# Designed miniproteins, single chains, continued (5), part 109

Each design is a single chain, and the fold is of that chain. pLDDT is the mean over its residues in the fold that is shown.

## One batch from the design tools (miniprotein)

Design m19785
Fold by ESMFold2-Fast:
Structure m19785 (fold): chain A 55 residues (1-55)
Amino acid sequence: TITFKDGSTYTPKPDEKIVISPSTKPSLFDDYYLKPFYEKQGYIYVPKYDIKSIE
């Protein structure tokens, strides 16, 4: 389970494709280029800077 810095949680399903960005800080490149790029390919895009913990 992924816990986000805003307190929300997400538990990936076995069939879900997830990519975690190595970005440690918010960037326009992640939001406007990388996220749409991966989501168009069927991935759930999660930037590392939004993650509080992974269990």
Scores: mean pLDDT 73

Design m19786
Fold by ESMFold2-Fast:
Structure m19786 (fold): chain A 91 residues (1-91)
Amino acid sequence: MRVVLQFLNLSEEQRKKLVEFLNSLPNATVSVSPTGTITALLELSEEQAERLVEFLESLPNASVTRTATVISAGVKDLSEEELEKLLEILE
């Protein structure tokens, strides 16, 4: 499953942690804007994609759009705990 994620309003520590993690994943592409917005393009298993959507839909500041071939999501103001859960799902 193809996944496009955008992360906004992350702390400097959260950005470093997320970028380092994403760069460790096979078939991940990561871009960081000058304003600190992170965009990630991922290939996930069906199980990982389902867990990711469930997690993102539980967040107050996330928007998720799902098609048969692509999941697109924007996430704002992740807590440190929510970031850790996200990383666990993407492993």
Scores: mean pLDDT 82

Design m19787
Fold by ESMFold2-Fast:
Structure m19787 (fold): chain A 80 residues (1-80)
Amino acid sequence: MELKKKYMELLKEGKKAKTKEEIIEWLEKEAEEFGLDKEIVDKIKEFIETGELTPEQEEALLKYQEKMSEIALKIKKELE
């Protein structure tokens, strides 16, 4: 499957996520597809489950966002 199509598909799933369970399932699919570190994913899952943002979870979210931004930029370059 093309990287762009997989990324867009995951974004659509994320936008449709209404429950914590759906958001976590989407995050796990995204992590598996793009090779996110399990430790980062686990910390973000804990944040989603508890609703409490610790400094460690905030750092994990920043690393996740940075990784996803890099993937988005690579997809954008493939379209140029």
Scores: mean pLDDT 70

Design m19788
Fold by ESMFold2-Fast:
Structure m19788 (fold): chain A 64 residues (1-64)
Amino acid sequence: MDEAIRRINTLPPRQRRAALAVLSIIEAKGKIPSPREIARISGLSVGTVSRAIRILQELGLIEK
């Protein structure tokens, strides 16, 4: 399994889904868009997106 996917799989199911969606959008854009833009693309709330970004940064999967 990819290391990034493996680390995300340690999260609770609801948070894991949000983290995967946010990560895929960041990779598709080649940069970290605003939380509002990611929320618009993913259909998640801005709060959920901001938390997912923080978790991805803590896991070392995206830059701080």
Scores: mean pLDDT 75

Design m19789
Fold by ESMFold2-Fast:
Structure m19789 (fold): chain A 65 residues (1-65)
Amino acid sequence: LDEILEEARRNPEGALPALVELVQQGDERAIALLRELAPQLEEQIIAAAKTLPESDGLRLLGLLE
């Protein structure tokens, strides 16, 4: 878990799939980190949300608000 969060800080784009999985599981630390990184990853987050089930995708897009 901590390893994924550290990787996301060093390589946000590469760690995005793992970070998204943690957000889907409701991990507060992953949600907070993804919100912090959202301005840098807006297009990548939107692209990822389109590949997820509707409910998960909408939850992910909510982090950009």
Scores: mean pLDDT 75

Design m19790
Fold by ESMFold2-Fast:
Structure m19790 (fold): chain A 67 residues (1-67)
Amino acid sequence: MREEKIDKLVEKLTEGKDLSEEEIEELRKLARAVYDGFLRLGFPEELALRMTEMILEGDIEYILLKK
């Protein structure tokens, strides 16, 4: 399922990082919204996942930097 792929992506990217449960939940919401947005724009699933991963990596780095 789409949700399962996104949840696993977030788990992979947040593993071992100093993030709260609330921050991880917000990242899941962002990931689903971004992925769905790219799919609506007509991007293939593989490309939508890759672009979503890059955006999440940037957001995670930003969250960690402000701590």
Scores: mean pLDDT 79

Design m19791
Fold by ESMFold2-Fast:
Parts: C-alpha cells; sequence; structure tokens
Structure m19791 (fold): chain A 60 residues (1-60)
C-alpha cells in the first residue's frame, strides 16, 4: 500500500548518514513510484511525507 511505502521510506531516511545516501534513497523512491504506476495523488502523498522526513532529519 501507499502507506506502507511511505513508512518504509521514512524509516530509511532516518537511517541515512550522508547527503549522498539521501539522494540515492530519493532515486530509489522515484523508481518504486514508477514501477508501481502510482497515481498523481499517490505520488503527491509519498513526496509530501518523504520531504517532511528529509527536512526534519536535516535539521537535526
Amino acid sequence: SVEDLIKKFKEEIKKAKTVEEIVGLMIRMIGEMIDRQLSDEEIAEVNKEALKEVEEHLKS
């Protein structure tokens, strides 16, 4: 489900130690969204939640 995908990416973002790891994770996220043929609404939901987690992680 989209919720499971969001949860997975949030947990992986929390484990990232470098900007390079975050970039690699974002590329994998794009690949997963394409592979699953997500709707525009689902893509927006995943992006919103992932971006929020990245912003919170980078402020630490």
Scores: mean pLDDT 79

Design m19792
Fold by ESMFold2-Fast:
Structure m19792 (fold): chain A 90 residues (1-90)
Amino acid sequence: SVLEAVPEELKERLRAIARAENPDLEEGLEVSGEAAVEVVRATGDEEATEEVEELVKELKEAVKAGDWEKAAELDKRLREVAGEAVRKAE
């Protein structure tokens, strides 16, 4: 299950954003997404950078729509792409 694969801390944050429409929580997620894009961009992997930018946009849309299951899957993919790009840059 997608929800079982997601860290409990992330599930709590996504559920809180979806239920409360808290601007501070959404802004925190946006800052984290921007940081992930910058880290991947620093590796020089253009394809990974484009994929991460697209995943961050889709993640924000899923959170805004209250689709925390889709948001969890997108976050998982975001972490996989970012982690692989960083490892490859070593």
Scores: mean pLDDT 64

Design m19793
Fold by ESMFold2-Fast:
Structure m19793 (fold): chain A 85 residues (1-85)
Amino acid sequence: SGSERLRRAIRVAMEAYRLVLEGKTPDEAAEEAIRLAKEHGLTPEEVRLMANILRMLAYAEKLDGRTEVAERLEKVADILEEWAK
């Protein structure tokens, strides 16, 4: 069951990433990620994992020169961490 939950957390994080790449605001991407997390019964700890995945993706985007994308991903991660409190 832990493996399935981890895969769901990764998929939700990747969906938030996709929305940011499509030009959605951090609020819109975070709202969809939280909606999906609730739908899949993800815990606050799993939502924090999603935030960490987004921060890793932000770092990769920054290394690729996509600083604005990186900043939006960091904002999504901030919103997810605030929700997971």
Scores: mean pLDDT 91

Design m19794
Fold by ESMFold2-Fast:
Structure m19794 (fold): chain A 65 residues (1-65)
Amino acid sequence: SDLERALAIAEELAKRLAEEARKVLGVEAKVEVEQIDDDTIRVTITAGDLVQEYVVTVEQLLAAE
């Protein structure tokens, strides 16, 4: 349940970041949320020629909420 909650938080944050990238930069933005293991999630944001990766833990995502 904590992992499911963290994934939901990561997906909502990723969705918002993609929407803002499209709005501010006027480029297509893609976001991928991947579970690496039980405690680790990777978020990849691609906006035009920019690629940014974040590796976050379930604990970090739950603390942000």
Scores: mean pLDDT 77

Design m19795
Fold by ESMFold2-Fast:
Structure m19795 (fold): chain A 56 residues (1-56)
Amino acid sequence: SQIQQLQDQYDNFQRKADDARSRISDPSAGSGHRVAYDYFTQQADRLNQQVQSLQS
């Protein structure tokens, strides 16, 4: 279903966000991880809102 596909994408972006967040706390990991975290969390939030709209 369309909802299942959106939930799968949400889970994927949430995993990517968690990975980026773990690298923010590592000073040896370099730069860009905060930007990646913000991007992935924004995409996950948008997908969550789409799922809510389809369930309403």
Scores: mean pLDDT 81

Design m19796
Fold by ESMFold2-Fast:
Structure m19796 (fold): chain A 62 residues (1-62)
Amino acid sequence: MQLSDEAQQAAMSMMGRLFGSSDGNEVKRVLDILSDLSRRLGDAKTDEEVDKLLIEAYKELL
């Protein structure tokens, strides 16, 4: 299964916040979430798991 448009938008939004922010605290928060997400993605075996992890990580940033 391919990643959903929602999961792709979540990933792009997280990248946009990382590269667009001038606030060191926000950048650190995004990096901490992305670091945890990267570890969890390493354990994911299906596109469905990746899809959910990306959407959930973005929601955690809000």
Scores: mean pLDDT 75

Design m19797
Fold by ESMFold2-Fast:
Structure m19797 (fold): chain A 88 residues (1-88)
Amino acid sequence: SLEEELRRRAEEFSRIVDEARKGIKQMDEEYEKGLKENPEEAVKKMIELAQKIADDVLKRAREAGLPEFGEELAKQILDYAENKAKEA
């Protein structure tokens, strides 16, 4: 039914957001740890992780029929990492 389809789409939306949050948290933790040993490498790895998280969001959102949401969230993730790198 349409109601069942809408429930599935809502669940997919929630999973995309939850996985993005987990990815960002892991990225932040690895970045803070890396800054103590090699700041230049830490920035590089953080940007690479942000790109991986953004790419995963784009793919999952497209598969869920939410491409515009995916593009907006991916941009926010990349902007977040870029701003964090500038503060290093």
Scores: mean pLDDT 85

Design m19798
Fold by ESMFold2-Fast:
Structure m19798 (fold): chain A 80 residues (1-80)
Amino acid sequence: SKAQEAFDKLIEAIKNKDVETARKYADELVKILEESGELTPEQVDLVRQQLDTAIKWLEKGEYEKALRLAEALKQTLVEP
């Protein structure tokens, strides 16, 4: 799925400590989820907030926290 591909690219960017690429794919993920119509606007906003948190942890050098959050979101939304 498009969401799975975007999550995989986000996780790869986090592993590479590439903040710019991680932010790009986090933004793409939010757009994919909005366009899918499977989540409510409130649920999409919560995912956006969690992705923003992961990017902020990545920016602060908290790589394992950022990675764990991104992987947990992928499991919840793509691999339940």
Scores: mean pLDDT 85

Design m19799
Fold by ESMFold2-Fast:
Structure m19799 (fold): chain A 90 residues (1-90)
Amino acid sequence: NREEVIKELHELAGRFQAIAKEFVAAIDAGDLARARALLAQLQALVEEIKEELKRLKERYPENAALIDEFEKQLDEALAYLQQLLAQAEA
């Protein structure tokens, strides 16, 4: 069921967005120590989400392409936040 997959992906995106919001706030405040700690949490969360995405693909193999696209977008989002920290530390 594609709708069930989309719902799960939205819930996973929400978990990432919650910490990403705190990270951006830390960057804006110039709190680089907090930003580094939050980025480490985001990296750990991305690995947890990837494990959940693997299980989701096993359950709904017909939606593998959609799930793989979400994983790519998640990797791109994390890379963007890593670049923001690097820019703030420059």
Scores: mean pLDDT 89

Design m19800
Fold by ESMFold2-Fast:
Parts: structure tokens; C-alpha cells; sequence
Structure m19800 (fold): chain A 91 residues (1-91)
């Protein structure tokens, strides 16, 4: 297991990432060259991961969720499946 200092720093980083993504979501959607739906799904996936870490999910549990959704046919379906699995892990 990482030490308590490492866990604290990773949680703080996740909080910073979440705040940055929320604050810059509209800018990213307006300026990114990819289709808006793809950018939105990518941002939502990153937000879900950061929120899960903040709520107490481990990197190992998050990796297990990522592996389970790996074969999803679209980014949007991956995000929805990740959302359900994160919810189950946190209950």
C-alpha cells in the first residue's frame, strides 16, 4: 500500500483535476478540434475518475473498472458503464 502521504497527495491531485475540468469544460468543448460529443465524453470520464478517487475509491479499484469497460463500443457507453460500476464500488 502507498503511505498516507502518497494517498493524501493523490487525493489532492484528483481534487485539483476535478476543479480544473469543471472550470474549463466549456472552454474545452468550444476550442477542441474533435467532435463535441467525443470531447464531452472524454471530460466526463476524467471527472468520474477524479470524483471516484475523492470519494475513496483506490487506484486498483479504478483500474478494475477501467478493465471491465475496456471493450465498450463507444466513449459514451464507456462513461455510462464506468458510472454504474463506480456507484456499485462506493456502496
Amino acid sequence: MPDEETIRLEKERAQEVLETLRARREELLATHPLPRADVEATIEAAILEAEALIKGLSFEELHEIWEEVRDAPSLEEKVERMRELIKEKLE
Scores: mean pLDDT 72

Design m19801
Fold by ESMFold2-Fast:
Structure m19801 (fold): chain A 70 residues (1-70)
Amino acid sequence: MIDELVELFRTLDEGSQTQALILLQEYLENNGKIPPTKSTNPLVVELEKRVREMSLEEVRELLRRMLALR
C-alpha cells in the first residue's frame, strides 16, 4: 500500500505533489477528518481515497517518504 502510493506521488507534477502533501498534513492534523479534496487532478483524488483507508501511523510514514522525495 504505502510503496504504491509513494510511486503514485512520484508520477504527479510538482503542483499536484504540493496538493497531495497539503492533503496528508491536513488529514494528520485533523485526526483523519477532512472533507474530500476538489483537486483538478484525478490522481490526487485517487490518492485521497486510498489515504482514507489507511491508519494515521501509515499516513505519517507515507508523508515522511513523500517529503524525502522533494
Scores: mean pLDDT 74

Design m19802
Fold by ESMFold2-Fast:
Structure m19802 (fold): chain A 106 residues (1-106)
Amino acid sequence: MEQAKAIVKQALEQIISLLENLQSKVTNENVKNVLTTIIAAYKEVLNTIDEKSLEELIGLIELLINRTKELKDILLEVASPEDKEAIINTYDKILQILEETKEELE
């Protein structure tokens, strides 16, 4: 259980770092504002990890995978053309981290 919590915390911290890096690179103010909200949401989730069971952690990762796919599409609809490649690369990396984390928990 402690190992599962550590794995999830590390994944979430890495995702937060990737999102903060993306926010610093994008030029569109609306994309920056959406990313600020997403980063805050991940930080709130990170604070709840110690209270979760293994089943709840797996469910959380599955939820985050689905939300990441939805948010990627939303961000690409509002993004300036110059920001799209950075968004695609960052979100694909986040999805890889989440999918690998799920496999480690199962």
Scores: mean pLDDT 86

Design m19803
Fold by ESMFold2-Fast:
Structure m19803 (fold): chain A 72 residues (1-72)
Amino acid sequence: SFRAYQIAPEKLPEARELLARRLAPVSKEVVKRLRQFEKEHPNASSEEVARLVGEELRRIGDAIDAALAEVA
């Protein structure tokens, strides 16, 4: 996870900028997938929604890890 990366204090501004830049398109795709699921499954159970949210959070975590690895 992104918590495993050791970012030097002097690189924190660079890491924050890179993270913001890399996460913007990921956030857009997550919202798009969530809206599509809501449209296709308007009566989805709380368990189905929780599973989808968990999968999207994993994708966000992977994107964070990839961005931070680029700075570390």
Scores: mean pLDDT 74

Design m19804
Fold by ESMFold2-Fast:
Structure m19804 (fold): chain A 62 residues (1-62)
Amino acid sequence: MKSQAEIAAILQERTDLSDGEANQVAGALLANQDDPDTAVNILRTYVGLSKAEAEALARELF
């Protein structure tokens, strides 16, 4: 399982989020790791990804 720091690093590499934003989003994703619909919604809301992009990234993170 990826740590919050690893998830934040992937988010910063794949998106235009700052270090602080990526770490905050990574924490929210880890808190909801057992709910894929919520993880996709977090990525769509905070990162601005499409549904397909959010679903693909969620699969890489978990």
Scores: mean pLDDT 80

Design m19805
Fold by ESMFold2-Fast:
Structure m19805 (fold): chain A 79 residues (1-79)
Amino acid sequence: SELEREILEAFGAMYRTLGERTGDAELYLKAGKLFLKAGRLDLAEEAYEAALKTAEDDPELVEEAQKGLEEVRKKQEEL
């Protein structure tokens, strides 16, 4: 529903802001996942790219962020 999307967007924005303040790649990853669920593809792409930039040798987090970014880009091309 529209309400569910707005709630997911709000949580995504909060995690993104925390990631910006702390430099914590995990928070950017959480933001990306929430924005993707909300259908906010541009915001999800930005958040996943930020997660990749800040991951600093965490292979599991890098893999999750790359997978998320691929999913976003696939949806942008198909939708």
Scores: mean pLDDT 85

Design m19806
Fold by ESMFold2-Fast:
Structure m19806 (fold): chain A 81 residues (1-81)
Amino acid sequence: MEEKFEKLRKEMDEAVAKATSPDEAIERLLALFDRHAPELTKEQLEEVINYLKKKADELGASPEAKQRLDDYINYLKEKYS
């Protein structure tokens, strides 16, 4: 379980590295997260959410992309709560 989570985190880092813009990186990360979210525990979901927020800040994503990320996170919390 932890091994799969670590692999997901590594794939997210690779998706960021391959993106041509900060906003594209966020879009790629959201797609990966959406695919794996149903398989994650509540604690793992919180860790991924923190990772996404940290990466958005590190990449210098636009305020619009950060807002979209927050909206998506709220949607997932409501859906999987």
Scores: mean pLDDT 75

Design m19807
Fold by ESMFold2-Fast:
Order: structure tokens, then C-alpha cells, then sequence
Structure m19807 (fold): chain A 81 residues (1-81)
């Protein structure tokens, strides 16, 4: 089983690389709690179009995610996995 510490370290490295290379990345955040690691990324793909990706990994090995597409501040698509 992959530990939360390993996931935290890997995700921090990936976020730093994304901040250097992707100018469309408007927000990148990693939240670590005692029970989970939460990743939130926002990318502006076109003017006024924002894609938000959220992924949560829990200490018991469960992964959940969502993707939300917004146009001019309004939610067009919301998908949960």
C-alpha cells in the first residue's frame, strides 16, 4: 500500500514542475490532513474556460476525483469518479 507521505512528496514535486512549465495553470494546491491528501488543479484552456481537477487519496487506499468545466464562471460539466 502506498503511504500518504509518499503520495504527498510525489505530488509536491509534480506541482513544482507544473508551475514551471504550464503558463495556463491558474491554481495548484496540495492539502494534507491526517487521513487524506487532496490535490486541486485549475487550468484555463481557453479565455473564459476553466477546468478544475480535484483528487483525494485517503489513508485506507481509496481514491476519488472530480472534474469541473466552467465557462465565464458558470459550471457546464461536473464529473465525479
Amino acid sequence: MVSLEEIEEKLKQEIEELKKTDKRLTEASLKVTEDSVELKLKVETEEGVEVEVKAVYTKDGKLSGSRTIKRNGEVEVKEVE
Scores: mean pLDDT 68

Design m19808
Fold by ESMFold2-Fast:
Structure m19808 (fold): chain A 80 residues (1-80)
Amino acid sequence: ELEEWIEKMSKDEIKKLLQAVAEEARKAGHLDLYRRAVDLINLLDSMSEEERKKAVLDFLEEVKKTHPEIYENALKKVEE
């Protein structure tokens, strides 16, 4: 499901999702997660397509597992 969804996303859509995760992490006081999301956004333009998909998938899977509320709130935000 997450892999299928990420595979269909454009780079700009991925950036929006990561920005949403960063904002929700900051609001929740998870500043380390916020920093990691921002760092990943900044690295996206220097990554190959394969590197980008893997890095984003690994990050989002970790967020979904460790901070499911942040993950869910970020998804709702990008639906707007």
Scores: mean pLDDT 81

Design m19809
Fold by ESMFold2-Fast:
Structure m19809 (fold): chain A 70 residues (1-70)
Amino acid sequence: SAKLEKALKEVDKIVKEAEEMVERGEDPKKVAERVHEKMEELLKKLSPEEAEILKKHAVDKLEPVAEKMT
């Protein structure tokens, strides 16, 4: 689906922004808050099936970034 394809690309952008924020020494709470807000906006626009696919993709991409914040 075109919506899912766009959302997957947006996750990649969110991950890159989060990585850049961590490298700049931004507050981990602010980084997590930004990621959470962006992800919620994407998930609300998708079907339940598409939301599950997006969540799996996001977990895979964000797990290494989350480890750097703790």
Scores: mean pLDDT 79

Design m19810
Fold by ESMFold2-Fast:
Structure m19810 (fold): chain A 57 residues (1-57)
Amino acid sequence: SAAEKKEAILQKIIDEHMSTEEQKELFRFSNELNDDPSLTGRQIAEANEAKIKELKG
């Protein structure tokens, strides 16, 4: 569900100990992806996971 997907992202933010700046960039990135009608929810979730790893190094 959408709630489960949101909870998973929030849990990743906690687990990865993301800074305020990293969180802002993640939300900016996720919003940009949500504006693309060609992307599926799965592709958006996978891209968010990859972005978290990129931001954390």
Scores: mean pLDDT 74

Design m19811
Fold by ESMFold2-Fast:
Structure m19811 (fold): chain A 72 residues (1-72)
Amino acid sequence: SKGLSLGIAAALIGIGGQINASLGNSETGKRDAERGIELAQEAIASGDKVGQQLGRLGLETAREALRLAEES
C-alpha cells in the first residue's frame, strides 16, 4: 500500500538523517530529517492503518534526526 511504502521510507530516511547528523553532516542530516517528516505525515494521512502506525514511528525517528542536526 502507499501508506506502508511511505511509512517505511520515512523510517529509513529518518535513520539516515540521524546517522548523518551524528557524523557531523548536519546539513545532510537536516535535509534527510525534513524529507522523513514529510513522508511520515503523508503516511499518517493515507488512511492505511499499518501505514499510519509506521508513519508515526517514522515521524518520531525523523524528528529526532532534525533535533540532532539542529543541535550539532
Scores: mean pLDDT 84

Design m19812
Fold by ESMFold2-Fast:
Parts: C-alpha cells; sequence; structure tokens
Structure m19812 (fold): chain A 81 residues (1-81)
C-alpha cells in the first residue's frame, strides 16, 4: 500500500540507500495513484483520494532526494518518473 511503500522509502533514505529509496519511492507513487483512483471511483471525498495520491508522491520525492545525495542519477530519474 502507498503508506507501506512510503515508509520503506523513508527508511531506505535514513539508511543512506539512495537506490533502494528511489525504488520504494516509485512503488509508493504507483500505489498512491492507484489507491487514489479507486477512492475516486468509489465516490470517496476528493480530499481523501488526493491525500492518498500525495502520500505516494511524497515517497517518490524522498527517494529522488536520497538518490541525488548519493549521486545516482539513474535512480533519481526513476523516482521522478
Amino acid sequence: MAVEESERARRAAEQGDGREAAREGLRAREAGIKEGEEMWKKGEPASKAVGMTLLGLGGAVTGALQAARNGDEEAKELALK
């Protein structure tokens, strides 16, 4: 779930593993977007759907920042896609 993937991205970033942080961040982004879309389709409040999508994007940003700190341009680009 987006929450779990975002937490994994944050933990990888705290450990200085930029590539793993970027991979988990990308997974968080994809999970957050999918969960947001499902909430929207089910008639959940727009604020709830947007919140889930933003959580996933936050994981991706965390991964990209850690990858940049480690100088791993490929991992950074992956997280930002």
Scores: mean pLDDT 69

Design m19813
Fold by ESMFold2-Fast:
Structure m19813 (fold): chain A 80 residues (1-80)
Amino acid sequence: SRQDLIDKGRQLFRQATNLVRQGRGDEGVRLARQGAQLFVQAGDVQGAISGLRTVRQTAIQIGRDDVARRIDGIIRQLEK
């Protein structure tokens, strides 16, 4: 269902944020992309962008500008 996709996407964004905090940025970006894809499949593009912004903010807080730029790339693709 749409709700199942959103719930799974939220779980993936929480996992992505935790991985970024742990210094596992590559894995965090991969899960953030997967979470965003599930939100888009559910028809919730704004939810995808909001989740990605949270992951991006975490990357900025820990000084990982490279990870933040990669998340910005995903956000820009969704804002087309």
Scores: mean pLDDT 91

Design m19814
Fold by ESMFold2-Fast:
Formats: structure tokens, sequence, C-alpha cells
Structure m19814 (fold): chain A 80 residues (1-80)
């Protein structure tokens, strides 16, 4: 889909600043798409969540489970 193509391009662009493994990138893409559906997020809100997640995953040893919990809290705050 055009959304998935846009997301793939955005992840690769952000990966230049916050490099992630292929496994992390695939997990993140799937997680962001799940959150878009669950919280009805705009593309602007998705970009904010994605940028935050890539920074956290690159700069910390935080587990994927904890990153997902943080992203869900952020999505709730963005849709308040």
Amino acid sequence: SSLEEWLDKLIEELNKTYPLSDEQKEWLKNTILELKKKYNLSNEQLEELLTFAMRVLNETNMSLELVKELLEHMAEMLTF
C-alpha cells in the first residue's frame, strides 16, 4: 500500500540518524501500523511516534516490549 511505501521510506531516512537492525525496523513498522489502526493516528502523529521510537531503540537498550508500552502511552496522549 502507499502508506506502507511511505513508512518504509521514512524508516530508511530516519535510519541514517538512528541506525537499527533489520529485525528492529520490521518490528517497528508492524508496531506503528498496529498503533495507526488502534488509535486512528494521522501521518504527522505516526512520524512523531516513529522518530521517538527509532531514537529510543538506537540510544538505549530498552526492550521492544517496553518501547511498545511507551508508544501506546504516547499515542493515547496524541489522540486526547
Scores: mean pLDDT 86

Design m19815
Fold by ESMFold2-Fast:
Structure m19815 (fold): chain A 61 residues (1-61)
Amino acid sequence: MPTTAEILEFALNLSPEEREEVNKIAQEAYEKAKKDPSLSDREVARISMKVMYEKLRELAS
């Protein structure tokens, strides 16, 4: 299993197609979280970043 540092290094070297896929997943998560009025803008951002990280971890594995 790749480390957090390895996943971040991998993110900097994504192909254009992989980068677009990660961005789409993060955007979908952001839009879904934004529909929940109980979540702050900060919490919405954290949710989208977590989904982005999980996708990066999947691609790096």
Scores: mean pLDDT 76

Design m19816
Fold by ESMFold2-Fast:
Structure m19816 (fold): chain A 102 residues (1-102)
Amino acid sequence: MKKKSKTITIEGNPPATVQVEVEVLDDGTVKVTVSASGTDKPIHVKIYVDGKLVGEATVAPGQSKTFEFKVEKNKKHKIKVVATLETEDGVRTASAEIEIET
């Protein structure tokens, strides 16, 4: 079992953040938990594995969402999390990449 984390910062005053936690299970199950903070607005999150969209959701401020999917075992995978904050003044987007090994 391997765990990795990254923080996505969406620039602004104050900045919004998305904490990304990735857990890899021995059976090739991957859990990605995203938690939104620093804003009073929902953050839209998209999750890509090796360039393929595997999940998306809108995360309310102070809440978390867990995505679960299966990947090929004994292989490296790239997980990209894209966070988008939509306001009346425009759209702000930031991303983070995490490499996992199953």
Scores: mean pLDDT 81

Design m19817
Fold by ESMFold2-Fast:
Structure m19817 (fold): chain A 64 residues (1-64)
Amino acid sequence: SMSQQQDTDFDMNLTRNMVDGMRVSTDDNQIRQMQQLRDQWIQSTDINDRQNLLGQIQDIVNQS
């Protein structure tokens, strides 16, 4: 479906922004959380899980 393609493109762009956020963040706990969420996102095949993880990553990036 069209929404699946949009989600994929969004995930790729968000991953790049997340990596940049980790590079500038000095909070060890925040960095560890983003790394764990990234690993779970990469391993996840369920759309609902991916959306939840993506939302958590986006929230952390916005707090950075």
Scores: mean pLDDT 63

Design m19818
Fold by ESMFold2-Fast:
Structure m19818 (fold): chain A 90 residues (1-90)
Amino acid sequence: SFEELVEEAIEIVREAAALVPDPAARAQLENYRWLLETAREQRDREGAITVLRGAIALLEGIARRADPALAARLRAQAARLRELLAQLEA
């Protein structure tokens, strides 16, 4: 369901935020998490899709500047979000 997909996305973003050592980047991920919670509450599928695209782009951006181990973990989280995005867009 929509709610289950967005709840999973919230958890993935929470996990990704915990991996990020930079406080500013972590704060931006927490902002995306809040926006996903808002989209879930409002049943806003298009809003959730927009936020997921932003979160994926942010994680990929952080991964490009990260050490290889952190980059691999962030790319894994981004891949999980892309799978949820594909299900929301179907």
Scores: mean pLDDT 88

Design m19819
Fold by ESMFold2-Fast:
Structure m19819 (fold): chain A 86 residues (1-86)
Amino acid sequence: ETEEIRKKAAEILEALYERTKDERLLKAAEAILEGKEDALDLISGDEYEIIRLAYKLMTEKKLPIEEAIEEAEKLLDDPEKVKEIV
């Protein structure tokens, strides 16, 4: 489970990198795959929430990664909807 979570978080970070071209996100993905806790220092709180929400959408609602990221960004603008997913 923990390894699967890390793998999905890295995939989400790589997808975010493709959208932003921010190499920091790619380095965070590598650090997460290696199990390094300091990987979280490379991302913002908002980016962390997008990853968390996208992961839940991918696992619980079976959304593809790109749709999960888009939906997570929309949910971040509506805190009440975030509570329903938790």
Scores: mean pLDDT 74

Design m19820
Fold by ESMFold2-Fast:
Structure m19820 (fold): chain A 80 residues (1-80)
Amino acid sequence: TEEEVAKYNKSLAGKEKGVIAVLEGDYSVFKAVKGITEVKPGDKLISTDFNVNAEILKNIIGDGSTYEIDEAAKTITVTK
């Protein structure tokens, strides 16, 4: 739920850039913490499934951005 996404963002507060989206289940399903109007370096996505689709990431992050996947943290971080 949106509440679960908000809880994830709160857990990261003060440590790293906040979570802008959560990917749940299939790559076609995601929930945004807020309306995504601009993506910037340090923004994070949390995924419960790490066979994430690059096309879905492009739709969330944008075509000009780069990202790193951390399977141990189940996190995708925008780098550019």
Scores: mean pLDDT 53

Design m19821
Fold by ESMFold2-Fast:
Structure m19821 (fold): chain A 72 residues (1-72)
Amino acid sequence: MSELQKKIEELAKALIEKAKENNGRISREELREILRELLPDWPEELIDALIDGLAPDGFASEEEIKAMLLIE
C-alpha cells in the first residue's frame, strides 16, 4: 500500500471519529483544521479540492467520508 493511501486511511479514521462526536457530521472548518494537522505539507489547492469533494453542501457525513476516502 502506498504512503499516500496510508495517510488517507488515517485521515478517514480521524474524520469519521470527529463526525461521530458531532452527531454524524463535520463542517468545512473542522475538515480544514484536521487536514492541516494531518497533511501540513499539502498544497492549499489539494486541501480545498478534498474539502469540496467531502462537504459540497457544507458538511461531510460518516458515509460521505468513507465513500470519498476509503477505496473499495
Scores: mean pLDDT 74

